# Designed miniproteins, single chains, continued (3), part 72

Each design is a single chain, and the fold is of that chain. pLDDT is the mean over its residues in the fold that is shown.

## One batch from the design tools (miniprotein)

Design m10649
Fold by ESMFold2-Fast:
Structure m10649 (fold): chain A 99 residues (1-99)
Amino acid sequence: SLPPSAALPSEESLASGVIAVQEALRDPSLLESFIRGAVAAAKAGNTQSAASALAIARVAARLAGDEESLRRVEELLATLPEEVQEQARRTEARLEEML
C-alpha cells in the first residue's frame, strides 16, 4: 500500500532496530515480546509495526541460532499481506548491513 521509497525505514529507525536486535540477543524474553507484538500489530492492521517487529525478531533469531523462533517468525510472515512481507525483508537487509 505504501510507495517503495516510503516503505524504507529511516536511518534513526534502523539504528533503533539494531539496538533492539542486540538487546534481544542478550534477553530471549525480548525476542518473544517482538513476536507477540508483531501478532498484535498484524491483528490491529498496523502493518508497519508488524513488519518492523518481525524483521527485528527474524534477524535476532538467525544470529542466536534459535531455529524454533525463526520458524515461528517465518510462519507468521507467510500469513501476512505481501506488502508486510516485503517491508520486513527490506528492514532485515538494512539491519543486517548495520550489524
Scores: mean pLDDT 77

Design m10650
Fold by ESMFold2-Fast:
Structure m10650 (fold): chain A 92 residues (1-92)
Amino acid sequence: MREEALRKVEEAKRLAQEALKLAMEVLKDESLSLEQKLKAIALALRAIGLLFEADRLRERIRAGGDPEEMLREAERLLREAQELLKEAQKLL
């Protein structure tokens, strides 16, 4: 369980970093609408928040938190990161 939770946290972090990168690319594209750019800012802030939560959860897992609770939280973060990446991809 502990190693599985850590793997899911690292995957969630990777997906959130990819979503943040895509949101930053939208902000650099001068051809995109103000609405798309504002949505990209919102996605970037959500990605940053998710990265912060992932780092905090990783530290809780390392400190010996409840394995079942940590796995459930890691699965939640992974789902949120997957949805965030899908939303970021739709902006391109």
Scores: mean pLDDT 85

Design m10651
Fold by ESMFold2-Fast:
Structure m10651 (fold): chain A 96 residues (1-96)
Amino acid sequence: SVEEFIAILKEIYDELLEKHKDLPEEVQRVFKEAVDRAIEVIKANPDATPEERLILAAKAMYETVLDADLTDEQRDTLIALFGEFVQRLVEKIKEL
């Protein structure tokens, strides 16, 4: 369901924030914006499959980074963080 997929996105977000407690404030802000954007896109596409939702969420998150006014170091940190996010999302989606 949409609600289950959104719950998974929020769970991964919380897990990664706990794992990476010392992320720069700007990186944390953009990461939150990226996840919030992904949630909005998933809500806008209620008929999407779990696999389609994964692609939509990943795209929304990466587009958020590309649109943000970030240093090269901050952008690279976010891209690495999103890679870990997508890996965890793929693992959780296999259970749906």
Scores: mean pLDDT 86

Design m10652
Fold by ESMFold2-Fast:
Structure m10652 (fold): chain A 51 residues (1-51)
Amino acid sequence: KEEEIKKIREKTRERLRRLAASGDPVARFALYDEEGRLDEYIKELEEKAKK
């Protein structure tokens, strides 16, 4: 079960990395979430919104 999920996640991460490299904000958000750095991404968005 977990092995199948890990394989799916690896393929998904590869796809997300390609999209994020192209500047897709949704893909970047998903990558930050996978890395556990979602709080940093949200703070960056808040900074941009203030400006």
Scores: mean pLDDT 71

Design m10653
Fold by ESMFold2-Fast:
Structure m10653 (fold): chain A 92 residues (1-92)
Amino acid sequence: GAMAREGGEEAARRVEERGGTGEARVEGDRLTLEARNASVGAAIGAIGGATQANLLGGRGEVRVDGDTVTAVMEGLSDEGAAEAARDTGRGG
């Protein structure tokens, strides 16, 4: 919902502050965060966010393809998805 979207947009903005390109997408109960031209720190942040999603009883996964890092989170409350998204943006 709205909180997951806001958290995702905040995470995307942090990627852009570090010279990459960030994008957040919400599809029902699924939040996708994509960082392009991403640093190693962005990948570490994505792992942290996915771990948080799993600890909150949802499902988080991270995929790294070259300079693109994608984190997918589902099965969370709107608030839980927002918190996991913020943790994704924290890495660097």
Scores: mean pLDDT 77

Design m10654
Fold by ESMFold2-Fast:
Structure m10654 (fold): chain A 55 residues (1-55)
Amino acid sequence: AADDLVAAANAALAAGDADTAIDLAAAALDAAGAALTDTAVAAAAVLIAAVLALL
């Protein structure tokens, strides 16, 4: 489920694995669909945080 992917992305980001966090967050956003949902917002937030960690 998209929520499981968001949780996995957050765990990867916390572990310092930004590449895995980006991949999982992108998968979560895709699974949440085109509609703006709480899951899609959470997935986008993790993706932004992971990208910023690489900068």
Scores: mean pLDDT 73

Design m10655
Fold by ESMFold2-Fast:
Structure m10655 (fold): chain A 74 residues (1-74)
Amino acid sequence: PLTQLTEEQLEELKKKFEEELKKVKEYLEKNYDKPLAERLLELAEEIAKNLLEQKPNTEELKKRAEEINKELEE
């Protein structure tokens, strides 16, 4: 659980998460339209924030993911 990490360890984990999000952003920008890529990135950042803060709003995030998936199918 993230709550067992020290503040320094949590900051290091956040930096690693930022590196992964940058890779995801590059992938989305290359493979999807800019507006859709931006929404996918925002969703990924919100998921990461909720996980790091240990306040998972899974229902809202699931709905947003489903909306994006529906648009991808169109």
Scores: mean pLDDT 65

Design m10656
Fold by ESMFold2-Fast:
Structure m10656 (fold): chain A 81 residues (1-81)
Amino acid sequence: MSVDELREELLALARERLSPGTAAFLADGVDAIVAAVRAGDLERARRMAEGLVTVVGSLARTQNAPELLERTREFVEALLA
């Protein structure tokens, strides 16, 4: 699956499971990591990705949506490969 396909699946799932504001926050975080990768700042991208995975892990636990964490990890792993 392409990085773009993984991004769309993650954001679609976020819109289904999270409030609009939380889904927008996740989308902004995803776009910031993509921007860091495109700028060649892989160290910053990895730190931002670790932070996003931590936040999504907490959200997945509290919202009982473990697939959110799984999709976030799949996206980050593919993007940073």
Scores: mean pLDDT 85

Design m10657
Fold by ESMFold2-Fast:
Parts: C-alpha cells; sequence; structure tokens
Structure m10657 (fold): chain A 84 residues (1-84)
C-alpha cells in the first residue's frame, strides 16, 4: 500500500512537471507557478513517506525531494513576479 502510494505521488509529480512546462511555454506564468507550488507539496509528501521507510537510500532520496520542493517554490515565486 505505501509503495503504491509512493508510485502514485511520483507519477503525480511527473504530470505536474509536464503541465507546468506547457503552461510556461504558453506564457501562462500564473498557472505555471500554481502547478509548481502543487508539485512542491507533492514532493514534500513523497519525502515524508520515504523518510518513514527508514533506509539510508530512502532518506537521501527524501532530502533531494525536499531540496527540489524548495527550488520549485522559488521558481514559482519568480514566475509570479514575471507574470506581473
Amino acid sequence: EREERIKELEKRLGELAEKAKKAYEEKKYEEAAELLEEGARVAEELARLLESLGTEEDRERAELLRRAAEALRKHAEWLREKAE
């Protein structure tokens, strides 16, 4: 069940990244920012699940996801500024 949840979140994160890229290419910067913010939340949830698994590899992966979430939020902020 937890492994299935992790796969669902990984898939969701990929879908959000593709949608954000498309919105950015169409100059829909506000929409792209919202999609990146949602991606950050999904990445944080995925990180929490991986941390709960307790292996060193999962903890390292979780740390990368948390850094990715921070980067996504900063990018979203930049896009919102660019939209206005």
Scores: mean pLDDT 84

Design m10658
Fold by ESMFold2-Fast:
Structure m10658 (fold): chain A 96 residues (1-96)
Amino acid sequence: AEELLKKGLRALRNGNYDEAIKYFKEAVEKADDELKAQSYILLGEAYMRQGKYDEALKAAEQAVEIKESPFTYRVLAEAARKAGKDDLAAEYEAKA
């Protein structure tokens, strides 16, 4: 899974969001719980950069479900706000 995350991060950095999404989806499938949460966070970031805010929100929700932390709640709040769910974003910001 780590090699897939490296490939995804390279694609994300180069603006190849479709390729980044593909690698992060593969990482999610192959990762253990800790790396799976990180993979969902990166998948959400790739969706955010592509303007797919509803998909980003779903990915961030999966990350929080696996590993609750101030960081994963911040990611979830940002995704919710970009998806136009301001009340939900405020609730998640309070947990961050």
Scores: mean pLDDT 80

Design m10659
Fold by ESMFold2-Fast:
Structure m10659 (fold): chain A 82 residues (1-82)
Amino acid sequence: MKGVSLFSAASISMIGGEVNLDLGKKTGSKQFFEDAYNDSESAKKLADEAKKLDPELAELAEKIGKKSEEIGKEAKELAEKL
């Protein structure tokens, strides 16, 4: 239960990354891919901190971290193609 606020922040940042990645794909705007990458990096850091504060959240935090890493990697690859 301690670290729930960091876990919530990580979840919000991950969702922001997904939304920006989707908008980038729909609009072809490099800015959305850059925003998706930044959101994914923030989500990974927040998930790592949440995991350290509450080990019972570790599985969920690791899942957010992995998903965020995938979003960031895809966003970076798509931005580099533009």
Scores: mean pLDDT 83

Design m10661
Fold by ESMFold2-Fast:
Structure m10661 (fold): chain A 89 residues (1-89)
Amino acid sequence: MQELKRQAAILYTAGSILYIASTLEKDPEQKLKDLREAAELFKKAGELALQAGDNKEAAEFYEKAAKYYEDTGDKKEAEELRKKAKELK
């Protein structure tokens, strides 16, 4: 459980760094790639938090992932993650 929480935190940090990099990126195509990668990292962090039993953190991570998937046009993935986050609240 402790190890899963640690791994979730690492992935969340990596996603946050990549998101910040995307805000500084001027190339629209690269910005979308960075945002999608950040979304994937937040999704994985949410999955690990859920496995660790941290429903609150899992919901927060899924909401961040959903937002960035929506920003990249991945509407289906965003909707699925929002439903998961809502179920955990």
Scores: mean pLDDT 83

Design m10662
Fold by ESMFold2-Fast:
Formats: structure tokens, sequence, C-alpha cells
Structure m10662 (fold): chain A 66 residues (1-66)
């Protein structure tokens, strides 16, 4: 599953950013969107909404690393 694989990559990236001491506010936002995407896919929710959550998590992880 392409979306599930993207979530797994985001979870790995999140762990790395947290280990490096990235911005905690952006880390919290990324965690929230990763969780939302996982819940949507697990419950058979809207895949388009899940993809949007994944993109938002990517955005906040980029900011946390800046």
Amino acid sequence: EKLKERIEELEKRLAEVKARGGDPQYIAQAEAFIKAAKELLENGGDEEVAESAIRMAEYFLDKAEA
C-alpha cells in the first residue's frame, strides 16, 4: 500500500527528527497528522484526506528540520 508505506517512512523520519532535537511545535504537528493519516487508513476512511494529512506531516517535518 503506497500510502501505508509513506506513513511508515514519515514515522521513521519523525523518530530521527525527534532524536536530533527538532522544533517541538512542528514535531507535535507532524505527529498529529501522521496519527490522523494512520487512523483514516485503518478505519477505511477517505484516502484523499489521508494523503492530505501525509502531505501536511511532510510539511511540518521539513519545518522541524529547518
Scores: mean pLDDT 82

Design m10663
Fold by ESMFold2-Fast:
Structure m10663 (fold): chain A 64 residues (1-64)
Amino acid sequence: SPAVELLRRALEAAEKGDVETLKELLPQMSAPEAAWVLSRLPKDIQEELLPYVPDPEAVRRLLA
């Protein structure tokens, strides 16, 4: 599934601290997928990447 491949790549980028790759991948993800990826990252990096997610308000709510 393209969605599963996208999520896998985003999780790998998160493990590597590859913020630039995450900025490219996050806009292509669903809000729940983006929230899960961001939950793996430090709070300051989460805030930096929130503008790149499809629905920042929904993602903030899911990160609670």
Scores: mean pLDDT 84

Design m10664
Fold by ESMFold2-Fast:
Structure m10664 (fold): chain A 80 residues (1-80)
Amino acid sequence: SEVEKEIEELEKMTPEEILRRAFEDHVAAVQAGAPADVVAELSRLTQRLLDLYFDPNATREEILEVYREYVEVLHRLRAA
């Protein structure tokens, strides 16, 4: 599926590359006039990724859950 493919692409990236992408996606959403709730959700997901990347007890499963939510938000943004 497209979602599974995008999650696999994120798994190939470093945390730094993913955070850079998330920042760029956030800026693009704001510049495109995305709804405030969607922009807030992107900010929340970026903060969750930061928390997980700096948590020595974070599991791959927890990180993949955030990647899935992130991809879903991007799909909603592209559909709007």
Scores: mean pLDDT 85

Design m10665
Fold by ESMFold2-Fast:
Structure m10665 (fold): chain A 63 residues (1-63)
Amino acid sequence: FSEEKIRQILSLFDKDGNGYISAQELLQVMSDKDLLKRVIRMFDADGNGEIDFPEFLTMMARS
């Protein structure tokens, strides 16, 4: 996925911009499981399948 594509996906799931997106919601739209696993691993420090939305966006912006 390109950075632009990821931003589009996030906008679909960022209902309130409240800071969390579930890994399950991302899996629904991302067909590239390898990329999704890498993203989850980087942001899901507790391993519960939740992604810190602001940190996710920050990483994407730094790419």
Scores: mean pLDDT 57

Design m10666
Fold by ESMFold2-Fast:
Structure m10666 (fold): chain A 106 residues (1-106)
Amino acid sequence: SRLERLLELTKDKDPKKRAAALLGLAKLYEEQGKYEKAIEYLEEASKLKDPASRVTALIELGELYEKLGKYEEAIEYYKKALADPEASEEEKRLAQGMLDDLKRRM
């Protein structure tokens, strides 16, 4: 199954495969409505040294807290993504757009 494959990949020697597996597990649990588990995997991914995986996890934490109606927490995660010195211009535009949209809806 997809879950079994992702769980095995969290043990992979390749840091990029581990990062992708953590983000994939978070997505799978979010799709199942298991938000606590999704948050746990995203928090683990947000601590990674790989900038792309870390910034992706911060943006996805923002989106997930927004879905849960926890708007202050969502804002803080979008701000963390924007403040990451290694975030790409595309990632910064995405995070800023989400932050601006959320503030307009509050």
Scores: mean pLDDT 84

Design m10667
Fold by ESMFold2-Fast:
Structure m10667 (fold): chain A 81 residues (1-81)
Amino acid sequence: MEELIKKAEEYLKKADEAVRQGNWQEAADNYEKAGDLYEKAGLFSQAANAYRAAHSAYLMAGDTQKAEELRKKADEALKKS
């Protein structure tokens, strides 16, 4: 599971950099990928946090459909934590 966690951390770093550049769609995509990897690693609390960040970033990007999807993913991950 080390490889999944390391990859998730790399995606979080990319997402944070995209946020600094105002690239909300790129930030959201990278937060979602980080969340998916944390979920595969069984780190549901970290997955929920990443999905919540993706939800906010998708809202900033105007992608309301994806934002709703990530809100549901965050809620489900939180229930497993």
Scores: mean pLDDT 88

Design m10668
Fold by ESMFold2-Fast:
Structure m10668 (fold): chain A 66 residues (1-66)
Amino acid sequence: GEAWARVTTDENGNIVSREAGGDTPAALALAQRAVDALERIVKEENWKNETLGARGPDAPPAPPPP
């Protein structure tokens, strides 16, 4: 069986779609879990970009990661 998961973001890193597919119920369930994991990764990358990519060295302390 094949399982696949996809999360699409816009140019600002916001999640605009979530897709999951699988050839079997078990594969589809795994794909759904993968979508959740990808969403978490996107949110963490957004936090890093906002906190580390957008801030200068003298910026106030960064908020904790999500």
Scores: mean pLDDT 72

Design m10669
Fold by ESMFold2-Fast:
Structure m10669 (fold): chain A 56 residues (1-56)
Amino acid sequence: MKYTVVKDFKGDEKLPVNLKKGTVLDDVTLRVMGHETGLSPEEIIEYLKKKGVIEE
């Protein structure tokens, strides 16, 4: 499955990554974000879903 960014996310202290509206979060993108932040892909997805940044 893949997730779509529904609003721009400019980053914060927990997740200091910039995401443009319309970006698709695939396996490659999630691995890169995980390496940058120390978070698992699942933690990143749940955090962004909680913030309303992505949809399933």
Scores: mean pLDDT 78

Design m10670
Fold by ESMFold2-Fast:
Structure m10670 (fold): chain A 58 residues (1-58)
Amino acid sequence: SLAEELLKLSEEEAGEVVSELLGKNLSNDEADEIVAKAIAKTKTSKEAAAEAAKLALE
């Protein structure tokens, strides 16, 4: 799954992938905001990116 792939990546790479996925359906601003909020509520950017990706896929 995408979440599993994101957990393998570095924090920066995971964030870029999530932003690109969300950006296809959302504005860049909205995608970045979702990723930022996920990062704020989790311990690592990588975990946050995985959670944001799960939200986008649901």
Scores: mean pLDDT 58

Design m10671
Fold by ESMFold2-Fast:
Structure m10671 (fold): chain A 64 residues (1-64)
Amino acid sequence: SERQARLQRVVDAMRADPFAPWTTAELARIAGMSPGTFSRLFTRAYGVSPGTFHAGLRANAAAA
């Protein structure tokens, strides 16, 4: 779906640059959503908040 594609763009952006200081507002802009709508839909899709997901990517990248 278009919504899934928009959320996937956010994940791809975070994976491409895990050490970027990603804010919820920046990630929401990539998704084409308001920060509140983005956070809710992302959490439903991935099971964690955007910030928690990003922190996990940073931890994995730092450990490599």
Scores: mean pLDDT 86

Design m10672
Fold by ESMFold2-Fast:
Parts: sequence; C-alpha cells; structure tokens
Structure m10672 (fold): chain A 65 residues (1-65)
Amino acid sequence: SLEKEVKFALGAMYYALGKRLLEQGKYDEAIEWYEKALQLFREAGAPDDVIAEIEKGLEEAKKKV
C-alpha cells in the first residue's frame, strides 16, 4: 500500500540520518532519528533483519550518552 511505502521510505531516510549523526558523535540526535526510523519500519512491516540492524544502531547510540 502507498501508506506502507511512504513509511518505509521515511524510515530509510531517518535511519540514514541517524547513522550520519552517530558517526558525527551527535548521540542524542542519533537516538531520536533511530527511534523514529524504528517506529516507521515496524509500521511498514519491515523484515526482522532490518529491524534488528536499527535496534543495534540505537543500542550503540544509547551506550554513548
């Protein structure tokens, strides 16, 4: 559906932004974008491996704050 496609696309963009922020040491901001990406991907029905990768990134960011 269009809704799931939009959520997946937004989730991918938010995930990419979160990764970029994490590499820049902006951990609080990275956490925010990873959490937004995770919610969107879950709502879009993303595969378990995609969800796991985002959760791993979120844990990494949280460990740094």
Scores: mean pLDDT 85

Design m10673
Fold by ESMFold2-Fast:
Structure m10673 (fold): chain A 82 residues (1-82)
Amino acid sequence: SMKEKLEEVVEKFEKDLEGLEEYVKNSDLSEEKKKKLLEIIEEAKKELEKIKNSDLSDEEKLEKIHELVGKTEKRIKEILES
């Protein structure tokens, strides 16, 4: 069902963000890069919560989450490649 697919995508993204947060905190990255990455992760978590709590359909929520994942990955890559 669409609801089950939405729950799966949400859970996967939440786990990916938690894993990335742990990786960043334990990495040899500069303090400045760590701060920027943790800010991106926190913003992604807040945006995900807003999407989950919105009046959008499950289909629209899935599209918004896919957009959020892509945007978050791009922002992270830009910091890591800087």
Scores: mean pLDDT 88

Design m10674
Fold by ESMFold2-Fast:
Structure m10674 (fold): chain A 68 residues (1-68)
Amino acid sequence: MVPIYDEVPDIPGAEVYEINKASDIKKIEKTDKPIVLVLTGELAKVAQEIADSLIENGYNVVAVVVKE
């Protein structure tokens, strides 16, 4: 389970990806670095599902930020 925040947490070495549309998800690279996802608009409503899907596919997602 990935923690969900309303603002970007300070995680050392993390790569922050702003996901404003579904095509932005393809920009996320598989790496051993911690990944923070910033999801906006309609994608914020499915933030948990997006994070879980990425983790199942081997992405190191450690936090999700939701902005409406």
Scores: mean pLDDT 78

Design m10675
Fold by ESMFold2-Fast:
Structure m10675 (fold): chain A 90 residues (1-90)
Amino acid sequence: SVDERQQLLGLLEEVRRALLEDIARDPSLEPQFQSLLDGDDEAWIQFALLDPALSAELMEQRARIAEALGAHRTAAAFRALAAYLRKLAK
C-alpha cells in the first residue's frame, strides 16, 4: 500500500542518515556501503513489498555486518527496518 511504501522509504532514509553519521566518524565505511548510498530506492521497495520476510532477513544480515564493522548506528537502523519488514510479512 501507499502507507507501507512511505514507511519503508522513511526507514530507508533513517538507514542512510545513520550511515552518514557512522561514515563521518570512520570514512573507511563509505566504500563498504556504497551500493546503499547509490541504490535505486524504488527497485528495493518493490522487492521488499514482494517478499518482506526475505527482505527482513537480508536487512538483519546487513545489520550484523554493520555492527562487525563498528557502524553501530547503521546496524540499529537496519534492525528497525528488519522489524518493520517482519511486521509486513504477517
Scores: mean pLDDT 85

Design m10676
Fold by ESMFold2-Fast:
Structure m10676 (fold): chain A 55 residues (1-55)
Amino acid sequence: SMVDRIKAIADTLSEAELRTLLRLLRHEAARSTDPEVKEQLEEAAAYIEELIAAR
């Protein structure tokens, strides 16, 4: 899924890159007209927040 691909990429990123990706995902979620896509982007964002908190 899109979420699984984003999570896999996130696992390879530095904290600074994770913070940038988090901002981009939140921005895209806000702009999305598809509720399912919004939900997927928010799920991916939550995962990135957990990664940042663990570092």
Scores: mean pLDDT 84

Design m10677
Fold by ESMFold2-Fast:
Parts: structure tokens; sequence; C-alpha cells
Structure m10677 (fold): chain A 58 residues (1-58)
């Protein structure tokens, strides 16, 4: 999947969301809607994250 970088620390607000740290690289698994994507972190954890906290990396 696409690799993206976390641009700001994010704390999950619901059980289906991930906690992410700024500078972390995660993989987009699914685009859920215009505001949220399902991602997988480097430890294999999956969850929803607001798109605005992510940027594309090559």
Amino acid sequence: GLKVEVVEDYKGKKPDELDLKKGEIVEILEVVDEDYVLVKDKNGNTGLVPVRYLKLVE
C-alpha cells in the first residue's frame, strides 16, 4: 500500500483509532471516507486515522 508520514502526534479518540507519533511512517490499507483512512503501523497495529495528520512519502 501507500506509505505516508504522520505530520503531528495523534491520540485515538475511539477504540477503532490508532495512536500515532509525528514522523512515524505508516501504510494506508483502505480509504474509508474523505476524512479517515485505515492504516497499519510498523508493529502491525491497524486502525483509523484522520487524513489531515498524514502526508505522502516516496
Scores: mean pLDDT 80

Design m10678
Fold by ESMFold2-Fast:
Structure m10678 (fold): chain A 78 residues (1-78)
Amino acid sequence: RELVDRMAEAAREAVEAFERVREEELARLSPEVAALVEEALRHARKAVEAAEAGDYEAALEHLLEALRAQAEAGRLEA
């Protein structure tokens, strides 16, 4: 499941990059959007953990939940 591994790695890199600027970026968002961004990051971290454990089903599920939260955050910012 190379695709899921690549997606989990991309999610890990995105989480690491965002953690470095998290305080500044979250301060710019409404509380509703900030909560959705934090939900997306939580699921992205769980997807990375599941992929590293070889649980690709859980990794995919968490990745889809992260994308859902990100899409909802984008909808509220529009």
Scores: mean pLDDT 72

Design m10679
Fold by ESMFold2-Fast:
Structure m10679 (fold): chain A 112 residues (1-112)
Amino acid sequence: SLSEKLEELIKEGKYEEALELAKKELAKLGREHLIPFLDYAYENLGKRARTDEEIIGMSLVDLDGDGVIDDEDFLTLAKILLELPVPESHRQLFEERLKRIQKGELPPRPAA
C-alpha cells in the first residue's frame, strides 16, 4: 500500500508529495538519519552529472549509474530506505552504498 502510493505519486509527477510521505514514514521507522539522501535525490531529479566529481558525488543515490537521477532512481531509493520490496539487484547496489554511508560518507552536495 505504501509502495503503491509512492508509485502513484511519482507517476503523476507529484515528487514533493512523495518526498514528504517518504520522510514521514522514515521517521516512523526511526531512520531519520537517512532523510538527507532522499532530499539530495529529490533536489537533483532530472539533473545530469557533467563532471567526474559530480558522477562520484551522485553515486550514493544514482542507483542505475547512468549519471542522471530520474524518477525510477528516486522511487527505488525511497523504497530501499523504507525497507519496502525492490528487485534484489537494486538492494545489492544500495548495500555497497550503505556500507559507505555507515563509514561516515555524507550525502553528495552540489557545489555552491
Scores: mean pLDDT 73

Design m10680
Fold by ESMFold2-Fast:
Order: sequence, then C-alpha cells, then structure tokens
Structure m10680 (fold): chain A 77 residues (1-77)
Amino acid sequence: DALEKGKELLKQGRYQEAIKYFQKAIDKDPNNAEAWAALGLAYAKLGRHEEALAYFQKAIDLDPDIFNKVDLAGLLA
C-alpha cells in the first residue's frame, strides 16, 4: 500500500518520492498518525525542520503514543 511503499523509499533515501506516497496515505486516511509521523521524518531528512515539526505535532495530536508504536529507527535503516 501507499504507506509501505513510502517507508521503502524513505529507507532508500528517496525522500521526495516517499513524501508523495505518505501524502497518498494521508489523503486516504487523514487520521493515520503513522503516515503523519513518516511524512515528518521525510521532511526532517530534507532539512525542512519546521515542516517536520508541524507534521510530528499532527501525528502526536492524533495518537500521543505514536512514537512508542512506530519503529522510527527501522525507518532510518
């Protein structure tokens, strides 16, 4: 699915392509906290830190425990 494809691209360093897939995941389910967290991570990797913080905040607002549930270290590997 779009979220999983985005994660694979993120692991490969294809951050702009990953963003497109995370955006598709959010378009299907705007309450998908994992997709918002992954979008934030992709923006952080591009050095777009203010956008990254806004997307991380959106993820936490949807699920305060999101960073305990998502393997963000796995997304960086």
Scores: mean pLDDT 82

Design m10681
Fold by ESMFold2-Fast:
Structure m10681 (fold): chain A 80 residues (1-80)
Amino acid sequence: MTADQLIRQADRYFRQGDYQRAIDLYRQALDLSGGDDLLILARLARARSQLYRQQGQLQGARSLDLSSQQLLQQYQQQLQ
C-alpha cells in the first residue's frame, strides 16, 4: 500500500469512530513517508485525542488537540 492509500483508509476508520485502527494505519503511512510528515502527524494526534476522549482521559485529549492544531498550522505554512 502507498502512504496515500493508508491515509484514506485511516480517515474512513476515523469517521466511523474506530480510532484504534485509524491510529495503526496513520502510523504505517507515517513510516512510509519518512516519519516526519506533518499532515500525518496531525491526523495521528487528532485520532489519539478522540481515543483518549472515549477512555475518559480528557486532559490527554486536550493536549493532543493542541498538538494536532500546531502540526496542521506548520503544514499549512509549508504549503503556502
Scores: mean pLDDT 83

Design m10682
Fold by ESMFold2-Fast:
Structure m10682 (fold): chain A 88 residues (1-88)
Amino acid sequence: TKILEVEGLTRTVPVAGTVGPDGSLLEDNQTWLSALPKPVAIDLSSPSARALYETLLKHGPGIYVKALVEERDGKYVLVDVLEAEVVN
């Protein structure tokens, strides 16, 4: 069900940081984003997030991103990539 206030309640937040500083990919397509206190799962159903996942497979650590992160059932999910830059 698509309701505008429900979208607000999911707390989608813009975050900026380095992806994979301590490891590029974990189980369930999770990675570390330096701005977050726990791993974030990459939403492979999102075209932009899937493109980030493919970049991580090729380059691993050292990718700077600006992305939208959503909390789903107590877990962080990266749902959209606004900017991604390989810095190594």
Scores: mean pLDDT 68

Design m10683
Fold by ESMFold2-Fast:
Structure m10683 (fold): chain A 80 residues (1-80)
Amino acid sequence: KVEEGLKHLKEAIEYRKKAEEALKQGNYSTAAEFYRKSAEHYEKAAELFKDVDPITAEQLRKLAEEYRKKAEEFEKKAKS
């Protein structure tokens, strides 16, 4: 459902904002967790939009991959 895809997109954006707020506070572990959650919601939104809007779905999938990589980088930084 388009409504379900939009809900996941909204959650992805909200988690991304929470991750950015955590980074401003120097909390790399919390930022990594929120970037990971953001990536999961972008991926779910991409799957839901796949057959309706494949161009947007591909863009959301790329965002999911980017934020997943950011989560990994900040998780490593938190342990250093």
Scores: mean pLDDT 85

Design m10684
Fold by ESMFold2-Fast:
Structure m10684 (fold): chain A 104 residues (1-104)
Amino acid sequence: SDEEAERLIREAEELIRRAEELVDSDLERALELLGEALRLLQRAIEVATTKELLERAKELAKRALELAMRLLRKAETKEQILRAIGLALEAIGLIFDVELKLKK
């Protein structure tokens, strides 16, 4: 499960990196990639058993939140705004999931 968590964190990090590169050129693809990254990160948090992996997941969730806020600022349609807000809320939820798991 920790090996799975590490793989999922690495995949999510690469998707976030790619989404960050696309913010100014392909907003729609950046939104899609961030959504995929958050799904992988959620699974990583579920299967991670070490504080080290959970802290890495939290840092990545914070980076995802910053990216969602950038996407929100670039959003031109109501659909893009709502999607960016949804992604920001998902990232916030993952940060809290990690904090709760670390306090247990």
Scores: mean pLDDT 91

